# Designed miniproteins, single chains, continued (2): the designs that were tried, part 39

Each design is a single chain, and the fold is of that chain. pLDDT is the mean over its residues in the fold that is shown.

## One batch from the design tools (miniprotein)

Design m5417
Fold by ESMFold2-Fast:
Structure m5417 (fold): chain A 65 residues (1-65)
Amino acid sequence: ALETAPAPPVAGENLKKPEGMSREEELAFNEELSKRLTEAIKAGKSKEELEELVKKLYEEAKKKI
């Protein structure tokens, strides 16, 4: 049987979003995350830099809440 494993979280680490985030905030966060990751990939950033970017965005989201 042809079976595909679920896609792992970005940065290869199981990062949880901050508690109390609404669906609208989650969608906006995911859109911002995807946009910044796409821009970083186009700029030739390394996987390590992408992982740091994801962590930074999660920390910034916590500070805004």
Scores: mean pLDDT 67

Design m5418
Fold by ESMFold2-Fast:
Structure m5418 (fold): chain A 55 residues (1-55)
Amino acid sequence: MTKEIAEKLDEGVKLAQEYLKALKTDPSRAEELLKQYFETNKELVKLVEEKRKKE
């Protein structure tokens, strides 16, 4: 069980939810949240690939 991957997944979900809320009220904030979501997803992919290599 990879706690690190689970934590990054939770972080990504929170960012996606905030992004959807911001889309209705603040497009500039939505863009920043989308960038943070992209970076979090990039780190998540890296963690998953590292885990697969050790498989």
Scores: mean pLDDT 77

Design m5419
Fold by ESMFold2-Fast:
Structure m5419 (fold): chain A 62 residues (1-62)
Amino acid sequence: GEKEKLLEEAERLGVLGHILYHEGRTAEAIRLYEKALELAKEAGDEKMAENLEKQLRKARSA
């Protein structure tokens, strides 16, 4: 359903953000994490949203 599509896209963007962060492409990683967080919140996945917020805080402090 729509919720599953949102979660799948959020996970995909989160993984790409993680890769970019580890490559030092911090600004690009932040943008992907922000979009993934938006989708996770829209889907109502609190655990995924909390994890993405943690990744965002870490990336923004770098």
Scores: mean pLDDT 86

Design m5420
Fold by ESMFold2-Fast:
Structure m5420 (fold): chain A 62 residues (1-62)
Amino acid sequence: MSEKLWKEIEAGVLYVEAAVLRNIAKRLLSKATSPEDIEKAQEYLKEADELETRANELVKEA
């Protein structure tokens, strides 16, 4: 019981972190005044995708 619950909690945290990064990226893209802002937004989106992939793996194991 505890292991499944912890995996679900970890997945939940990762989904929240991914959502925060996507929101930051969207704001950067909306306000983008330089190539640097665009590159930074793309990095955050990539990190969010990686976090969501890991969260999905944890959910499958739970």
Scores: mean pLDDT 81

Design m5421
Fold by ESMFold2-Fast:
Formats: structure tokens, sequence, C-alpha cells
Structure m5421 (fold): chain A 79 residues (1-79)
């Protein structure tokens, strides 16, 4: 489950590098669902969830750079 969340966050970062914000949001929403369903009591996953939620908000506000920074922090929380 944790490795699947990491893959989804990495796929979101790749989508953002290609300018595909819609695809990035799809990957991030899937990552959040996986955390809620399988990692609800994992403190590293809880921290990653906060960063992923921050990234989604940044993307909705048009701040791609802030979103990428938050997703890098999410990956570090999961490593």
Amino acid sequence: AKEEVKKLVKEALEALDKGDIEKALEYLRKALKLIEEKLSNDPDASLAKMFIESAIRSLEEGNIDAAKLALEAALKALE
C-alpha cells in the first residue's frame, strides 16, 4: 500500500512536468483514497496525506511550483 501511494505521487509529478494538471489530480485523489482505506493508522502516510491535500489545493489555485514542492515532501515522508 505505501509503495502504491509513492508510485501515484511520482506519476502525479510526471504529469505536472508534462503540464497535465487533470491527470496529476486524478493520481493524487487515488493516492488519498488508498491512504484512507489501507494506511489510516500509519503516521508517515498521515503526514504524506497532509502534503498531498496541500498539493491539490495549490493546483486548484494554479500554483504548480508549490504543488511540486508539497509532493516532494510527501515522497520524503513515505521514504
Scores: mean pLDDT 85

Design m5422
Fold by ESMFold2-Fast:
Structure m5422 (fold): chain A 65 residues (1-65)
Amino acid sequence: SKKEEAEKIIKETVEKLKSLGLPGLADIAKQSLERKATVDKASVEELKKLAELFLKNGESIAKIL
């Protein structure tokens, strides 16, 4: 279902950011993606785009640290 796809995107994004040593960014990403899915009624594609943005920024930050 669309809800299951959204939950999977959020979970995978959070776990990846935590694996990069960025728990604070993981918490921000979780809150932002959950709000986007619930409040804004965002599509799965919109959630993927936001998740990709968090992951790209997370990887960039991890390279500096």
Scores: mean pLDDT 83

Design m5423
Fold by ESMFold2-Fast:
Structure m5423 (fold): chain A 58 residues (1-58)
Amino acid sequence: NEEELIKRLMEKFGLSESKARELIKLIKEGRYEEAKELTGLSEEELEIIKDAIEKLKI
C-alpha cells in the first residue's frame, strides 16, 4: 500500500508527506539524482526504498 510506505518514509526519514510522495515518484521513474537532491538520502537508503516499492507493487 503506497499510503503505508509514505507514512513509513515520513516517520523514518523525517520527510513531509509531499516530499515522501515525490520521492516515490522519482524512484519509480529512475530519477535517483533528483531523489537524492530532494531528500538528502544516501544511495543505500534509496535502494531500500526502491526494493520496498517493488515488493509492494506500487
Scores: mean pLDDT 82

Design m5424
Fold by ESMFold2-Fast:
Structure m5424 (fold): chain A 69 residues (1-69)
Amino acid sequence: MITLDWSKLSPRAQALLDRFYATLLDPSATPEQVRAALEEMRAEIESDPSLTPEQKAQLLAFLDLALAE
C-alpha cells in the first residue's frame, strides 16, 4: 500500500488528484470515460517538471490501484 503525504504534494499534483477524485465520484461516468481521464492524468503527471520522481511514482501507483478497482 502506498501512503501519500498529501500535505507534501505540490499544488499542481493536488489539482490533478482533485480532478481524479471528481471523475471517480461521478456516478454518470462510464468506465471508458474514467479510464481515459486517468490515462490523461498519468501523462500530465509524467510530463510535469515540478513533480519529483518520488511524487510521480506515488501518484502513478495510486492511479494503478484505482484502475484495478
Scores: mean pLDDT 69

Design m5425
Fold by ESMFold2-Fast:
Structure m5425 (fold): chain A 64 residues (1-64)
Amino acid sequence: SAEEVEKLKLLKLLLEFVAGSTEFVIEQMKKSKGPEELIKKEEEAKRLTEERIREVEEEIERLS
């Protein structure tokens, strides 16, 4: 439905914001020579968020 599509679009926007915020944290940690283990953990978190964005995009296409 159009209502479900609108909710998925909002979810996508929020996930994109989370991915951008996580990337900013990764860049700051790299610049500060932060622990490599923590950097890898945040990179994995971003990867999972980007995977969820793809799933949401597929759902939007399916419902449209």
Scores: mean pLDDT 87

Design m5426
Fold by ESMFold2-Fast:
Structure m5426 (fold): chain A 69 residues (1-69)
Amino acid sequence: SELEELIEKIKELGKKYNIPEELVKELIEAIEKRDLERVERLSTRVVTEYDAPEVGEVVGEIIKLLKKE
């Protein structure tokens, strides 16, 4: 699944940017629950606090996939 591949990239980026594991888990949970507002909020927080723009790019692709349903 394309969604599963993008979630795996988020986990890898979490390690690359030293993002707390709990915050990565919260972001993935929001994605799995399709809570787009929470996904965007957590993504903004991760990008801003950890200087991780690549996470924002991957989350943007996830949001596009979730909206195509």
Scores: mean pLDDT 85

Design m5427
Fold by ESMFold2-Fast:
Structure m5427 (fold): chain A 62 residues (1-62)
Amino acid sequence: MELSEEDRKELEETAKKLVEKIREFDAQHPDASSEEVARYIAEVLSELGDALDKALKRQREK
């Protein structure tokens, strides 16, 4: 509710990219254990979170 339209769109795009990356990982690493998949999801979330924070910071500089 506190998010702007631009912030919401960036979050939705990030969620779509997350789903896509998870699907790609599953397709490329079908033998990966649940623990490895969970680790990969955590790493992707951390990386995309950092990218989102940088994008939002750039917007706030104006």
Scores: mean pLDDT 71

Design m5428
Fold by ESMFold2-Fast:
Formats: C-alpha cells, structure tokens, sequence
Structure m5428 (fold): chain A 55 residues (1-55)
C-alpha cells in the first residue's frame, strides 16, 4: 500500500511534468489530482493521494 502510493505519486508527478511540457502551463501534482477527482469523485485512491499531498 505505501509502496503503491509512492509509485502512484511518481506517475502523477511525471504526468504533471509532461502536461506542463506539452501545454506550457505549470501544473502541480496536487492540482492534477484535484482535476482527476472532478472526473472520478468517488475514487478513494485519488482522495488518499490528495490528503497525502496536502500534508
């Protein structure tokens, strides 16, 4: 679970960096997780990542 969370955070971080490279707009991992939660608001995995990133 903790190792899986670290891997998920790395993926989110890479996606944020890739999105910034493609769009030219800076997006933080926190902002990206918040946007994903708007699409999948019942995702416990995304809620857990958001809470972890805020801590």
Amino acid sequence: SEEERKKALEVIKELAEYREKVTGKKVSPLELVEELLKIAPESEDLKELLEYLKA
Scores: mean pLDDT 77

Design m5429
Fold by ESMFold2-Fast:
Structure m5429 (fold): chain A 67 residues (1-67)
Amino acid sequence: SMEELEKARKELRELVKELKEALKNGDYERAQELKERIIELAERYFGPVAAKVAERELEELEKEILS
């Protein structure tokens, strides 16, 4: 349903915030777990193309924070 997709989008935004904090804190083990969860959730609710886009966006985010 559209409500389930909205909930998934909100959960993805919160996971991305947690990922940013993990990266800033140098918690790379937690960051990897969060990246995997984000990609898995994106694939489940939005499909494999959306999951690949998310993976690329997370790689760019990681480069930005660690630079």
Scores: mean pLDDT 85

Design m5430
Fold by ESMFold2-Fast:
Structure m5430 (fold): chain A 89 residues (1-89)
Amino acid sequence: AANIDAATNLLQLGSVYYNQKQYNKAIAAFQAAISILPTATAYLNLGKAYYALKNYSNAIAAYQKALAIDPNNSTAKANLAAAKAALAA
């Protein structure tokens, strides 16, 4: 479906921006993907981009939303723990 394809393309675009360290553009792309199709992967990637900006509170919120969709996501659990530790430091 066109909407699923659009969400997938926005996730890929966000990952490209993330790898280029353009974290604000990555966040915008991941938020756009979530607006079309909220997935655990989209929230996980959003959290990673916030974490890279040292915005640990928003990273925690995004990882918690990823875990609400996929409670067994080991990457989201590990990243949530890391973001909580970084916020407490």
Scores: mean pLDDT 89

Design m5431
Fold by ESMFold2-Fast:
Structure m5431 (fold): chain A 71 residues (1-71)
Amino acid sequence: MSAEETAREIAERAAELLVQGVPAEEVRRKMLEEARKAGLSEEQIREAIELAVEYARQLSAPEEVVRTLEE
């Protein structure tokens, strides 16, 4: 699986967890854990976070949640 594909999958899962009511801090932690397990670089982890933010916006997540994911 390509790094881009892995980043997208992680981002999509993060967005779904947010919709299910999982706290943004926990979602971010899980996202970072999965990215590290997948062997993503720091730059690729940033890409995954950026994608998760975009998916969260598409799913109408609160702005507070979006900000937490960026940190």
Scores: mean pLDDT 77

Design m5432
Fold by ESMFold2-Fast:
Structure m5432 (fold): chain A 81 residues (1-81)
Amino acid sequence: SLKEELEKAKEELKEAAKKLIDAGSEASFAAMKLSLAKKLKDEKELKEAQKKLDEAQKKLDEAKKKYQEASQKVAELKKQL
């Protein structure tokens, strides 16, 4: 059923949206930690904060892609309904 596919796609979009929000928050927090480490001139914290920011940016990029794919799928199914 097209309605069942749409409901499944909507749930996938909700999950993708939550992951995008979580990833965005993680990236923002990591960026703030890096900024603080730079101000404090703490070399160990700088290296750890940079690594965490790099990891958070990768998650954010992946989450954006998944959200875009899920959003497009919902839009396509709505047009068919």
Scores: mean pLDDT 86

Design m5433
Fold by ESMFold2-Fast:
Structure m5433 (fold): chain A 84 residues (1-84)
Amino acid sequence: MMPLSDFLEKESKETREHLAKVVGPEKAEELFKRIKQLVDEMLALEGDAVTRALGYLFEIKKSKNLEEIEAAMKQMEEELARLR
């Protein structure tokens, strides 16, 4: 199996590429910085937090428009608040 760190780097790259396709490269970088922060905060938690972070990255990669991306980010923020 792929090491977790290599898998996370791959998911981050794919997420950035998907965001650029949906919202354009400038907006994609702004959104990715926020997503990266949320993912890093979730990964600092123990237990299922890593699996949850990966789940949100997959949801973002399935997003068809900006509203779906923002909805996924909001869910990450709300879940992170519940886990803290």
Scores: mean pLDDT 75

Design m5434
Fold by ESMFold2-Fast:
Structure m5434 (fold): chain A 80 residues (1-80)
Amino acid sequence: LVEKGNELFNLRKYDEAIEAYTKALELEPSAEAYFNRGLAYFHLQKYDEAIEDFQKAIELGDEALKAKAEKYLELAEKNK
């Protein structure tokens, strides 16, 4: 399901990617799925939803994902 979301994201089908990531998160919470769903929200300029997902990615993620999520969190906050 995360892979399906990633494929849809790469095709710039952000709404469909969000649906796929949401289904993935319902089965198994993961920092990667939260981060990638947050990126899809960010590209749709849904900055409040992106911020919530980036915060979840920071809570659950390893050091590398945490650093990426923190950068996008700052960008989303500046753009809202």
Scores: mean pLDDT 83

Design m5435
Fold by ESMFold2-Fast:
Structure m5435 (fold): chain A 64 residues (1-64)
Amino acid sequence: APLLARLAAAYASKGNYDEAIKLLEQAIEESTDPEQRAVLQKALGYAKEKNFKEASKLAIQAAD
């Protein structure tokens, strides 16, 4: 869901890594579009690596 991806981006930008990861996983579960899922999975990868700038950027991209 676009709202979950945007919320994940907000938590990632604030350094709340655990919540950002959790929200990205939920966004992936709710996404039925393979292209959107791929972008969200990439964002999740960056979030797990503590790369907040790239994680939030991709999460916002997937939300649109």
Scores: mean pLDDT 76

Design m5436
Fold by ESMFold2-Fast:
Structure m5436 (fold): chain A 110 residues (1-110)
Amino acid sequence: SPIEKARELLAQGYEAYLRGDYERAVKLFEQAIKEAEKDDSPEALLLKAVAYLNLGRVYYKLGDKEKAIEYFRKAIELAEKTEQSPDPAIQEAARGVREEAEKLLKEVEK
Protein backbone atom coordinates (compact mmCIF):
# COMPACT_ATOMS: atom_id res chain seq x y z
CA SER A 1 0.00 0.00 0.00
CA PRO A 2 1.08 3.67 -0.31
CA ILE A 3 1.13 3.90 3.52
CA GLU A 4 3.42 0.85 3.87
CA LYS A 5 5.71 2.18 1.11
CA ALA A 6 5.84 5.66 2.72
CA ARG A 7 6.80 4.10 6.09
CA GLU A 8 9.56 2.02 4.47
CA LEU A 9 10.91 5.07 2.60
CA LEU A 10 10.86 7.14 5.84
CA ALA A 11 12.85 4.44 7.67
CA GLN A 12 15.40 4.22 4.82
CA GLY A 13 15.64 8.03 4.67
CA TYR A 14 16.29 8.29 8.41
CA GLU A 15 19.02 5.60 8.18
CA ALA A 16 20.66 7.60 5.35
CA TYR A 17 20.40 10.77 7.51
CA LEU A 18 22.08 9.01 10.48
CA ARG A 19 24.95 7.91 8.17
CA GLY A 20 25.38 11.51 6.93
CA ASP A 21 24.18 10.60 3.40
CA TYR A 22 22.07 13.76 3.13
CA GLU A 23 21.53 13.59 -0.67
CA ARG A 24 20.06 10.07 -0.36
CA ALA A 25 18.04 11.10 2.73
CA VAL A 26 16.40 14.03 0.83
CA LYS A 27 15.43 11.80 -2.13
CA LEU A 28 13.96 9.11 0.15
CA PHE A 29 11.94 11.64 2.21
CA GLU A 30 10.64 13.28 -1.01
CA GLN A 31 9.60 9.81 -2.29
CA ALA A 32 7.88 9.10 1.07
CA ILE A 33 5.84 12.33 0.66
CA LYS A 34 4.79 11.31 -2.89
CA GLU A 35 3.66 7.87 -1.68
CA ALA A 36 1.76 9.37 1.29
CA GLU A 37 -0.01 11.83 -1.09
CA LYS A 38 -1.73 8.82 -2.74
CA ASP A 39 -3.73 8.31 0.49
CA ASP A 40 -6.20 10.78 2.09
CA SER A 41 -6.11 9.25 5.62
CA PRO A 42 -4.91 11.00 8.81
CA GLU A 43 -2.10 8.39 8.90
CA ALA A 44 -0.89 9.63 5.47
CA LEU A 45 -0.92 13.25 6.78
CA LEU A 46 1.14 12.10 9.80
CA LEU A 47 3.71 10.38 7.53
CA LYS A 48 4.00 13.57 5.43
CA ALA A 49 4.54 15.63 8.63
CA VAL A 50 7.32 13.20 9.71
CA ALA A 51 8.94 13.46 6.25
CA TYR A 52 8.90 17.30 6.37
CA LEU A 53 10.35 17.25 9.92
CA ASN A 54 13.21 15.03 8.69
CA LEU A 55 13.82 17.20 5.59
CA GLY A 56 14.16 20.13 8.03
CA ARG A 57 16.74 18.14 10.02
CA VAL A 58 18.73 17.37 6.85
CA TYR A 59 18.85 21.00 5.69
CA TYR A 60 19.75 22.16 9.22
CA LYS A 61 22.76 19.74 9.14
CA LEU A 62 23.70 21.11 5.70
CA GLY A 63 23.64 24.70 7.10
CA ASP A 64 20.68 25.71 4.88
CA LYS A 65 18.75 27.57 7.58
CA GLU A 66 16.14 28.99 5.16
CA LYS A 67 15.12 25.52 3.87
CA ALA A 68 15.27 24.05 7.40
CA ILE A 69 12.82 26.74 8.63
CA GLU A 70 10.51 26.17 5.61
CA TYR A 71 10.34 22.39 6.21
CA PHE A 72 9.90 22.69 10.00
CA ARG A 73 6.98 25.11 9.38
CA LYS A 74 5.42 22.64 6.91
CA ALA A 75 5.82 19.83 9.49
CA ILE A 76 4.09 21.98 12.16
CA GLU A 77 1.19 22.88 9.80
CA LEU A 78 0.55 19.23 8.82
CA ALA A 79 0.98 18.00 12.42
CA GLU A 80 -1.62 20.56 13.64
CA LYS A 81 -4.03 19.28 10.94
CA THR A 82 -3.34 15.65 11.95
CA GLU A 83 -3.99 16.43 15.66
CA GLN A 84 -7.65 17.00 14.61
CA SER A 85 -7.92 13.21 13.97
CA PRO A 86 -10.38 11.33 16.27
CA ASP A 87 -7.73 8.56 16.66
CA PRO A 88 -5.87 9.14 19.99
CA ALA A 89 -2.72 7.32 18.76
CA ILE A 90 -2.53 9.54 15.65
CA GLN A 91 -3.23 12.66 17.80
CA GLU A 92 -0.36 11.76 20.18
CA ALA A 93 2.10 11.00 17.33
CA ALA A 94 1.16 14.26 15.56
CA ARG A 95 1.65 16.24 18.79
CA GLY A 96 5.14 14.69 19.12
CA VAL A 97 6.03 15.76 15.56
CA ARG A 98 4.72 19.30 16.17
CA GLU A 99 6.58 19.72 19.51
CA GLU A 100 9.87 18.46 18.02
CA ALA A 101 9.53 20.68 14.90
CA GLU A 102 8.72 23.73 17.12
CA LYS A 103 11.81 23.02 19.28
CA LEU A 104 14.10 22.68 16.23
CA LEU A 105 12.58 25.78 14.57
CA LYS A 106 13.44 27.85 17.69
CA GLU A 107 17.04 26.52 17.60
CA VAL A 108 17.45 27.44 13.89
CA GLU A 109 15.90 30.95 14.32
CA LYS A 110 18.42 31.85 17.07
Scores: mean pLDDT 90

Design m5437
Fold by ESMFold2-Fast:
Structure m5437 (fold): chain A 95 residues (1-95)
Amino acid sequence: HHMSEKLTPEQVEEAKKIREEFERKMTELKNEADKAISNGDFETAEKKIDELRKLAAEYAKKLIPYSVTEAFNVLADGIDAELEIRKKIKEKKKS
């Protein structure tokens, strides 16, 4: 059985825009979390983790019709970012 991927050029561009928008928003949330942690504001940092989880879920859902692989990549990037923020919070609290 032949698995054919049938994305139009417009669908490829839409998927690219969705992924680039996710990357920009994720970077913004990571920067805001880093600033909160540097100020000892762990409550704000935890809120940024929640926002990051929601962002990854929303963008993964948007990417499913274009690429399941890209949807999984977005979820993986979100998990990695959450783990980085949590590690920084733990290190700062132990300092």
Scores: mean pLDDT 83

Design m5438
Fold by ESMFold2-Fast:
Structure m5438 (fold): chain A 92 residues (1-92)
Amino acid sequence: SHMEEEVEKKAEELAKEGKYEEAAELYEFEGEIYEGLALIMEAVGAPKEKVEELYKKAGEYYEKAGEYYEKAGDLEKAKEAYEKAKKAYELA
């Protein structure tokens, strides 16, 4: 969506400025939004393909968050983000 594109653009701008922690936080928020949407869609009996697509998007955003937390030197948050990505991909 337009909002998601603007968030990704903002995260990339922050990363270019060396603000990796803030970039990671924006990607983590997007992951949480997609994960939440997937859970809601699953609960209301939406088609499996739609739920899997949302989990895949959540995984992609969590993976990006992990990469930027790692660049920021926050290895604990990077590990947590990568574990969230792994779990999301398992549900995709």
Scores: mean pLDDT 87

Design m5439
Fold by ESMFold2-Fast:
Structure m5439 (fold): chain A 77 residues (1-77)
Amino acid sequence: SAYREFLARASREEEHVLNLPEEEQFEVGARLTEEALRVAGASEEALELFREAVEAERAGDLELARELGKEALALTK
């Protein structure tokens, strides 16, 4: 199962991630979340919106990040 393989890999990375600075934890968290969405069957359109939400949050535009994140979730089915 791709989802179980993802969880096993994420669990192995978790110990490393917890020792990173918060800014690097955000980057790793975003990468792992995109992979989880892909494994869950998210469309490329949903993944693109998720990537734009991550970039908006990185830029400090939390309102735009929230709206793009909602759109990404709406398209994951």
Scores: mean pLDDT 72

Design m5440
Fold by ESMFold2-Fast:
Structure m5440 (fold): chain A 55 residues (1-55)
Amino acid sequence: MKATITVNGVTIEANFDSISIDGNKVTLNLGQDFTLPADVSSVSVDGNKVTINLK
């Protein structure tokens, strides 16, 4: 299943069935993670679309 993620105007496509956040690090599935330039303040999920807001 594909998800579309928008962070600071950058769009990333990834498979999504879970999400975990630790500071500025986001993990979508086992083995799929990426680091953000700032800590996460909130996350919104709407079907396959994930929106991440930074501090």
Scores: mean pLDDT 64

Design m5442
Fold by ESMFold2-Fast:
Structure m5442 (fold): chain A 96 residues (1-96)
Amino acid sequence: SAEELLARLRELLEELLKSWENASVEEAEKKVDETLERLHGLAGEGGELPEAEAQELARVIAEVVRELHRALKRLKAGEDISEVIAELRERFAAIL
């Protein structure tokens, strides 16, 4: 189930990045808020895993949340959304 939760996490993040391709900053922020709610649900499901796997999933989710907040700050600062998406995709590949 840890592998299944990580697969769902990867799918969720790819859906987010695809939604950003034609999004305004305001729309991107709303999509992040929706994604954070779903990540909270995933973390809850992960709490039922063996302790070591639950701790690792929580760490991965925490890193993803930090990168999402960083990306939103960059978008709000007027950085190009395609550049932010590309860097965020690389960051997620390193985390996952």
Scores: mean pLDDT 84

Design m5443
Fold by ESMFold2-Fast:
Order: sequence, then C-alpha cells, then structure tokens
Structure m5443 (fold): chain A 87 residues (1-87)
Amino acid sequence: MGERGAEEAQRLGAEAAAAGAAGDAEGAARLGAEAYRAGLEAYKAYAEEGDGAGAAGAGVLGIGSGVTGGVAARRAGGGEELFAAGM
C-alpha cells in the first residue's frame, strides 16, 4: 500500500514540474500539494506496517514533490530573485 502511494506522489510531482515548465503556476502548486498528500498517505501506510525506512523514504518523496511544485510555481509566476540568481 505504501509503495502505491509513493508512486502516486512521484507521478504528481512530475506533473507539477511539467505544469511549472509550461507556465501554469496554479496547476504546478496544486499538483505539488497533491503529491505531498500522497507522500504523507504512503508515510502513514509504511508506519502502520512498522517499516521505518519505507516511511522515511515516502515522507522525503512527499516533501520533495511538494517543494518541486512550489519551486515550479514560483518560477512560472516569476519574481523569486534567489532562484533566478541560482540558475
């Protein structure tokens, strides 16, 4: 169960990045938030199974996907000076 949630989080994270690349800041943010929730659900499923390593991995994946969506949304929306300077 946790693995399927982690796969969903990864898929939604990729969609968030694609939306951001297309200039859809709102879509990127929404998909990133959905990816984060899917990762959190995977984390809970792994934690219920007693798989601490799986839970940690799913949590990191969910956070990473959410961050990816947020970064993509900021880049598409413009105005984040530090991201522009970092590229």
Scores: mean pLDDT 64

Design m5444
Fold by ESMFold2-Fast:
Structure m5444 (fold): chain A 81 residues (1-81)
Amino acid sequence: MELPEEVLEAAREADALLAELNTLRGALSEEEQRALHREVGELQREAAAALEAGDWEAALEALRRARELLRRALAEARARA
């Protein structure tokens, strides 16, 4: 089945944000990093379940929430660096 381009783009952006955040790993505490990875992981699992169910809107919403968490964390890490 062909996935919507928006879902693929959202997933790629979340991966890119995670990779960039890892370059600033020292700017966030280990506790903050664990909490962020837990929340993002839950949203990624929610997106995967929605994709398996064919619910593109739910999958996209979960990925958007993950991206917003990552963007916020990255902005904070950059401000501390």
Scores: mean pLDDT 78

Design m5445
Fold by ESMFold2-Fast:
Structure m5445 (fold): chain A 86 residues (1-86)
Amino acid sequence: MHKEEAEKLIKEAEKAEKEGDYVKAGELYMKAGNHYADSGDLEKAIEYDRKAVELFREAEKKGVPDAGYQRDLAMMSLASLESLAK
């Protein structure tokens, strides 16, 4: 169940990314990462949280409001997942 929801969110994130909506894409990748973490797939969770961090960084460089804050939250999530993967 969680894996199927994660895959659905990834498809929506890819669509948002193609449309240039990096904040929406990052938020969707973060949600996908949470579903992978809940299913015990920490490697995939880390992968998609890293993707979200990169997208929020791109949004911040383009002057999108609050993108830097979203990036920091994604980085904190990533650090927590990396700790759980040990």
Scores: mean pLDDT 83

Design m5446
Fold by ESMFold2-Fast:
Structure m5446 (fold): chain A 78 residues (1-78)
Amino acid sequence: SPLEKAFEEMRKLLAELQKRLAELVDKDPIEALRAAIETLEKIIELLESVPETPHVKELLESLREDLELLKERLKELE
């Protein structure tokens, strides 16, 4: 289903982010934060493309709130 494909792609994006964070968090925390923001934006775009269930809607609202918090944190560090 489109939803199952979206969650599988989300899992791949999260696995890639985990690898990037392992390399960046100690060396470049600002780039680590940018990587997290980029990945979260991609996940939100992916979930917006699938049929909306109440749980997907709630997840999207939470992810959008987290994205804004991460963007505010980046502004404080720049």
Scores: mean pLDDT 83

Design m5447
Fold by ESMFold2-Fast:
Structure m5447 (fold): chain A 100 residues (1-100)
Amino acid sequence: MVEARVTVTAEKPGLYTVSAQAEGGPGLRVTVEADGVRSEMEGDTTAHASVALRLDKGTAEARARVEAPGSEVKSVTISVKPLHPDDPAPKVETEVRRLE
C-alpha cells in the first residue's frame, strides 16, 4: 500500500485537479480524496482517480491511497494542475509513504 498526503497552496482563488495514477498487478485500487469528495478506480495493471479541489486563499490537503492486495504497486504518479491553463501553478508539497 502507498499513501500520499498532498498539500496545495495558492495565493489566488482557483479550481485545481488532484490526480493519482498507479501501475501494479491485479486488484490495483487508486483513491483520491479532498474536501469530503472521494474518487476511486480499480484496475488489473493501471488505475487512476482525480478530484476537483477549490482553493479560496491559502492551503488545502488532498490524500491519495494506492493498494494492490496480493500483488505489487509498481509506480504512483501524483499531479496537481489548475483547471484553467492561464492560472498560475500552485505550490505542491507531497509526502509519500509505502506501507506493508
Scores: mean pLDDT 78

Design m5448
Fold by ESMFold2-Fast:
Structure m5448 (fold): chain A 69 residues (1-69)
Amino acid sequence: DEYVDRVAALLGSQRLRSEEARLLATRIVNAVQNGDAEKAKKLVDEALEAGLLSEEAAEELKKIIEEAA
């Protein structure tokens, strides 16, 4: 799926050094793959609040997720 690939590529470009960050990235990809746009967006917001994503990365991820929905 092109949307799953885009989300995975964007997350792979981030500096995800902690286990928590990697777990959130995996959960975001899984939510997109399962077609659960609401859960995916919530996980992106959670990662942004935790400082694990930049605002720019979070906005781009949410845009891709909305296009997939």
Scores: mean pLDDT 76

Design m5449
Fold by ESMFold2-Fast:
Structure m5449 (fold): chain A 70 residues (1-70)
Amino acid sequence: GLGEEIVREAVELARRLLEEGVDPEEAKRRAQLHAYERARELARQGKISAREAMEAMVRAGEAVTRLIEE
């Protein structure tokens, strides 16, 4: 669903930033911010619930952290 797409988008953004030579902590920060903004926008549009938005943000943060820490 849209929550899974938010997680995927955040991970893909983090990978792209790392490939471009962006610092891992900065890549993580930008990817997490992207997930937050995307979830907020979809919730504002009524496409996902506030709960689904929060769950997607948590999952995106965990996925990006795992990517960076490997």
Scores: mean pLDDT 85

Design m5450
Fold by ESMFold2-Fast:
Structure m5450 (fold): chain A 105 residues (1-105)
Amino acid sequence: SEQEKIEKLRKILDELVEIAGELSPEMKAFAERAKEAADYYIDIILDPNASEVEKLLALFFLRYTVLSTADKLEQAAREAGKEELAERVRQLKNEMLSIIDELMK
């Protein structure tokens, strides 16, 4: 269901915040702000009063937020020599993008 997909997406975003915290306080703050932006777009997607255009734009911005956040965290993890963490971020990015692509159907 749409609700189950959103719940899974939120859990993955929470894991990205935890991973960011393992890298630095600055990366944690960045990931927390990205999660706040993602939650804002999710609220639009779930709003029964939002237009189809508003929902499509929210999905587009959600996709971009997820992509840019994950890429930044993957780069930071690799620069820190934390290859296992970088691979985990890549896996989470692919899972989130898959969920968002399903929501766009």
Scores: mean pLDDT 88

Design m5451
Fold by ESMFold2-Fast:
Structure m5451 (fold): chain A 57 residues (1-57)
Amino acid sequence: SSLEEEARKLLEELRKNPKDEELWERLQKVIVRIVTEEGKVELAEELGREVKEIMEK
């Protein structure tokens, strides 16, 4: 899906720039849309865990 593709691209950018607050905010919004618009809860949870791992470091 386009939302999944966008989330993965934003996640890759966030891994390169973990201090970019705008990127993580955009990624969080896309993750919410994956749940609310596509019902892919497991994917959203996986992406959320990856975001937390990046932010932790």
Scores: mean pLDDT 80

Design m5452
Fold by ESMFold2-Fast:
Structure m5452 (fold): chain A 105 residues (1-105)
Amino acid sequence: DEEKKREKELENLMKSLEDLAKNTSLEDLFRWAKESNNFEGMRLIAAAVLHVRNKDYETARKLAELLLDLHNDKNMTVEELREAMREALDKYSSPEVKEALEKAA
């Protein structure tokens, strides 16, 4: 059952985001983003973590679903993947989370 498998993967990702929200500073998340070859992906993860911290788990779940869909898409180029992650962050993140990420930059 592909639907149940996808739901389990999403639940596991949400649990990981909750653990990051509890145990990882925004400064560490931003440092990892700068040091990685996947800056846009790490920014999207940081946005999802910040939404979890703000108790906006509905938006965090939407961002997590997009992360899973983009990660599992074998047909996207690295550039297309980065652009899609940037667009997802811009479209779904709250103004408060966007401001926090800009201040961390």
Scores: mean pLDDT 75

Design m5453
Fold by ESMFold2-Fast:
Order: C-alpha cells, then sequence, then structure tokens
Structure m5453 (fold): chain A 55 residues (1-55)
C-alpha cells in the first residue's frame, strides 16, 4: 500500500486533474467541486485508517 505522503501527493494530483477537466470544459464547475470534495474526504479517511493500522 502507498505511504501517507504518497497518498497525499496522489490526492493533490487527482484534484489538479479534476481542475484541469473543469478548465477544459469537460465537466462542469459544480461537478468538479463535488468530485474534489469527495476525493479529499475519502483520501483523508483512508490516510487516517492506514495510520491506525500501521500503529
Amino acid sequence: PPTEEELRELEREEIERIDQLVAAGKISAEQGEQMKRKIREGMEFIAKRLQELRA
């Protein structure tokens, strides 16, 4: 499994990717915001779970 640092970096890159899709007009701004929110919340939750399991 990825490290917490790698997971955070992947989260940032996924969010940037979504922002680029919105900027390109491929998805709406509202869809982009919804997806980014879900990604941030999901990644943060997973990171906390991984931290607990490693401890």
Scores: mean pLDDT 77

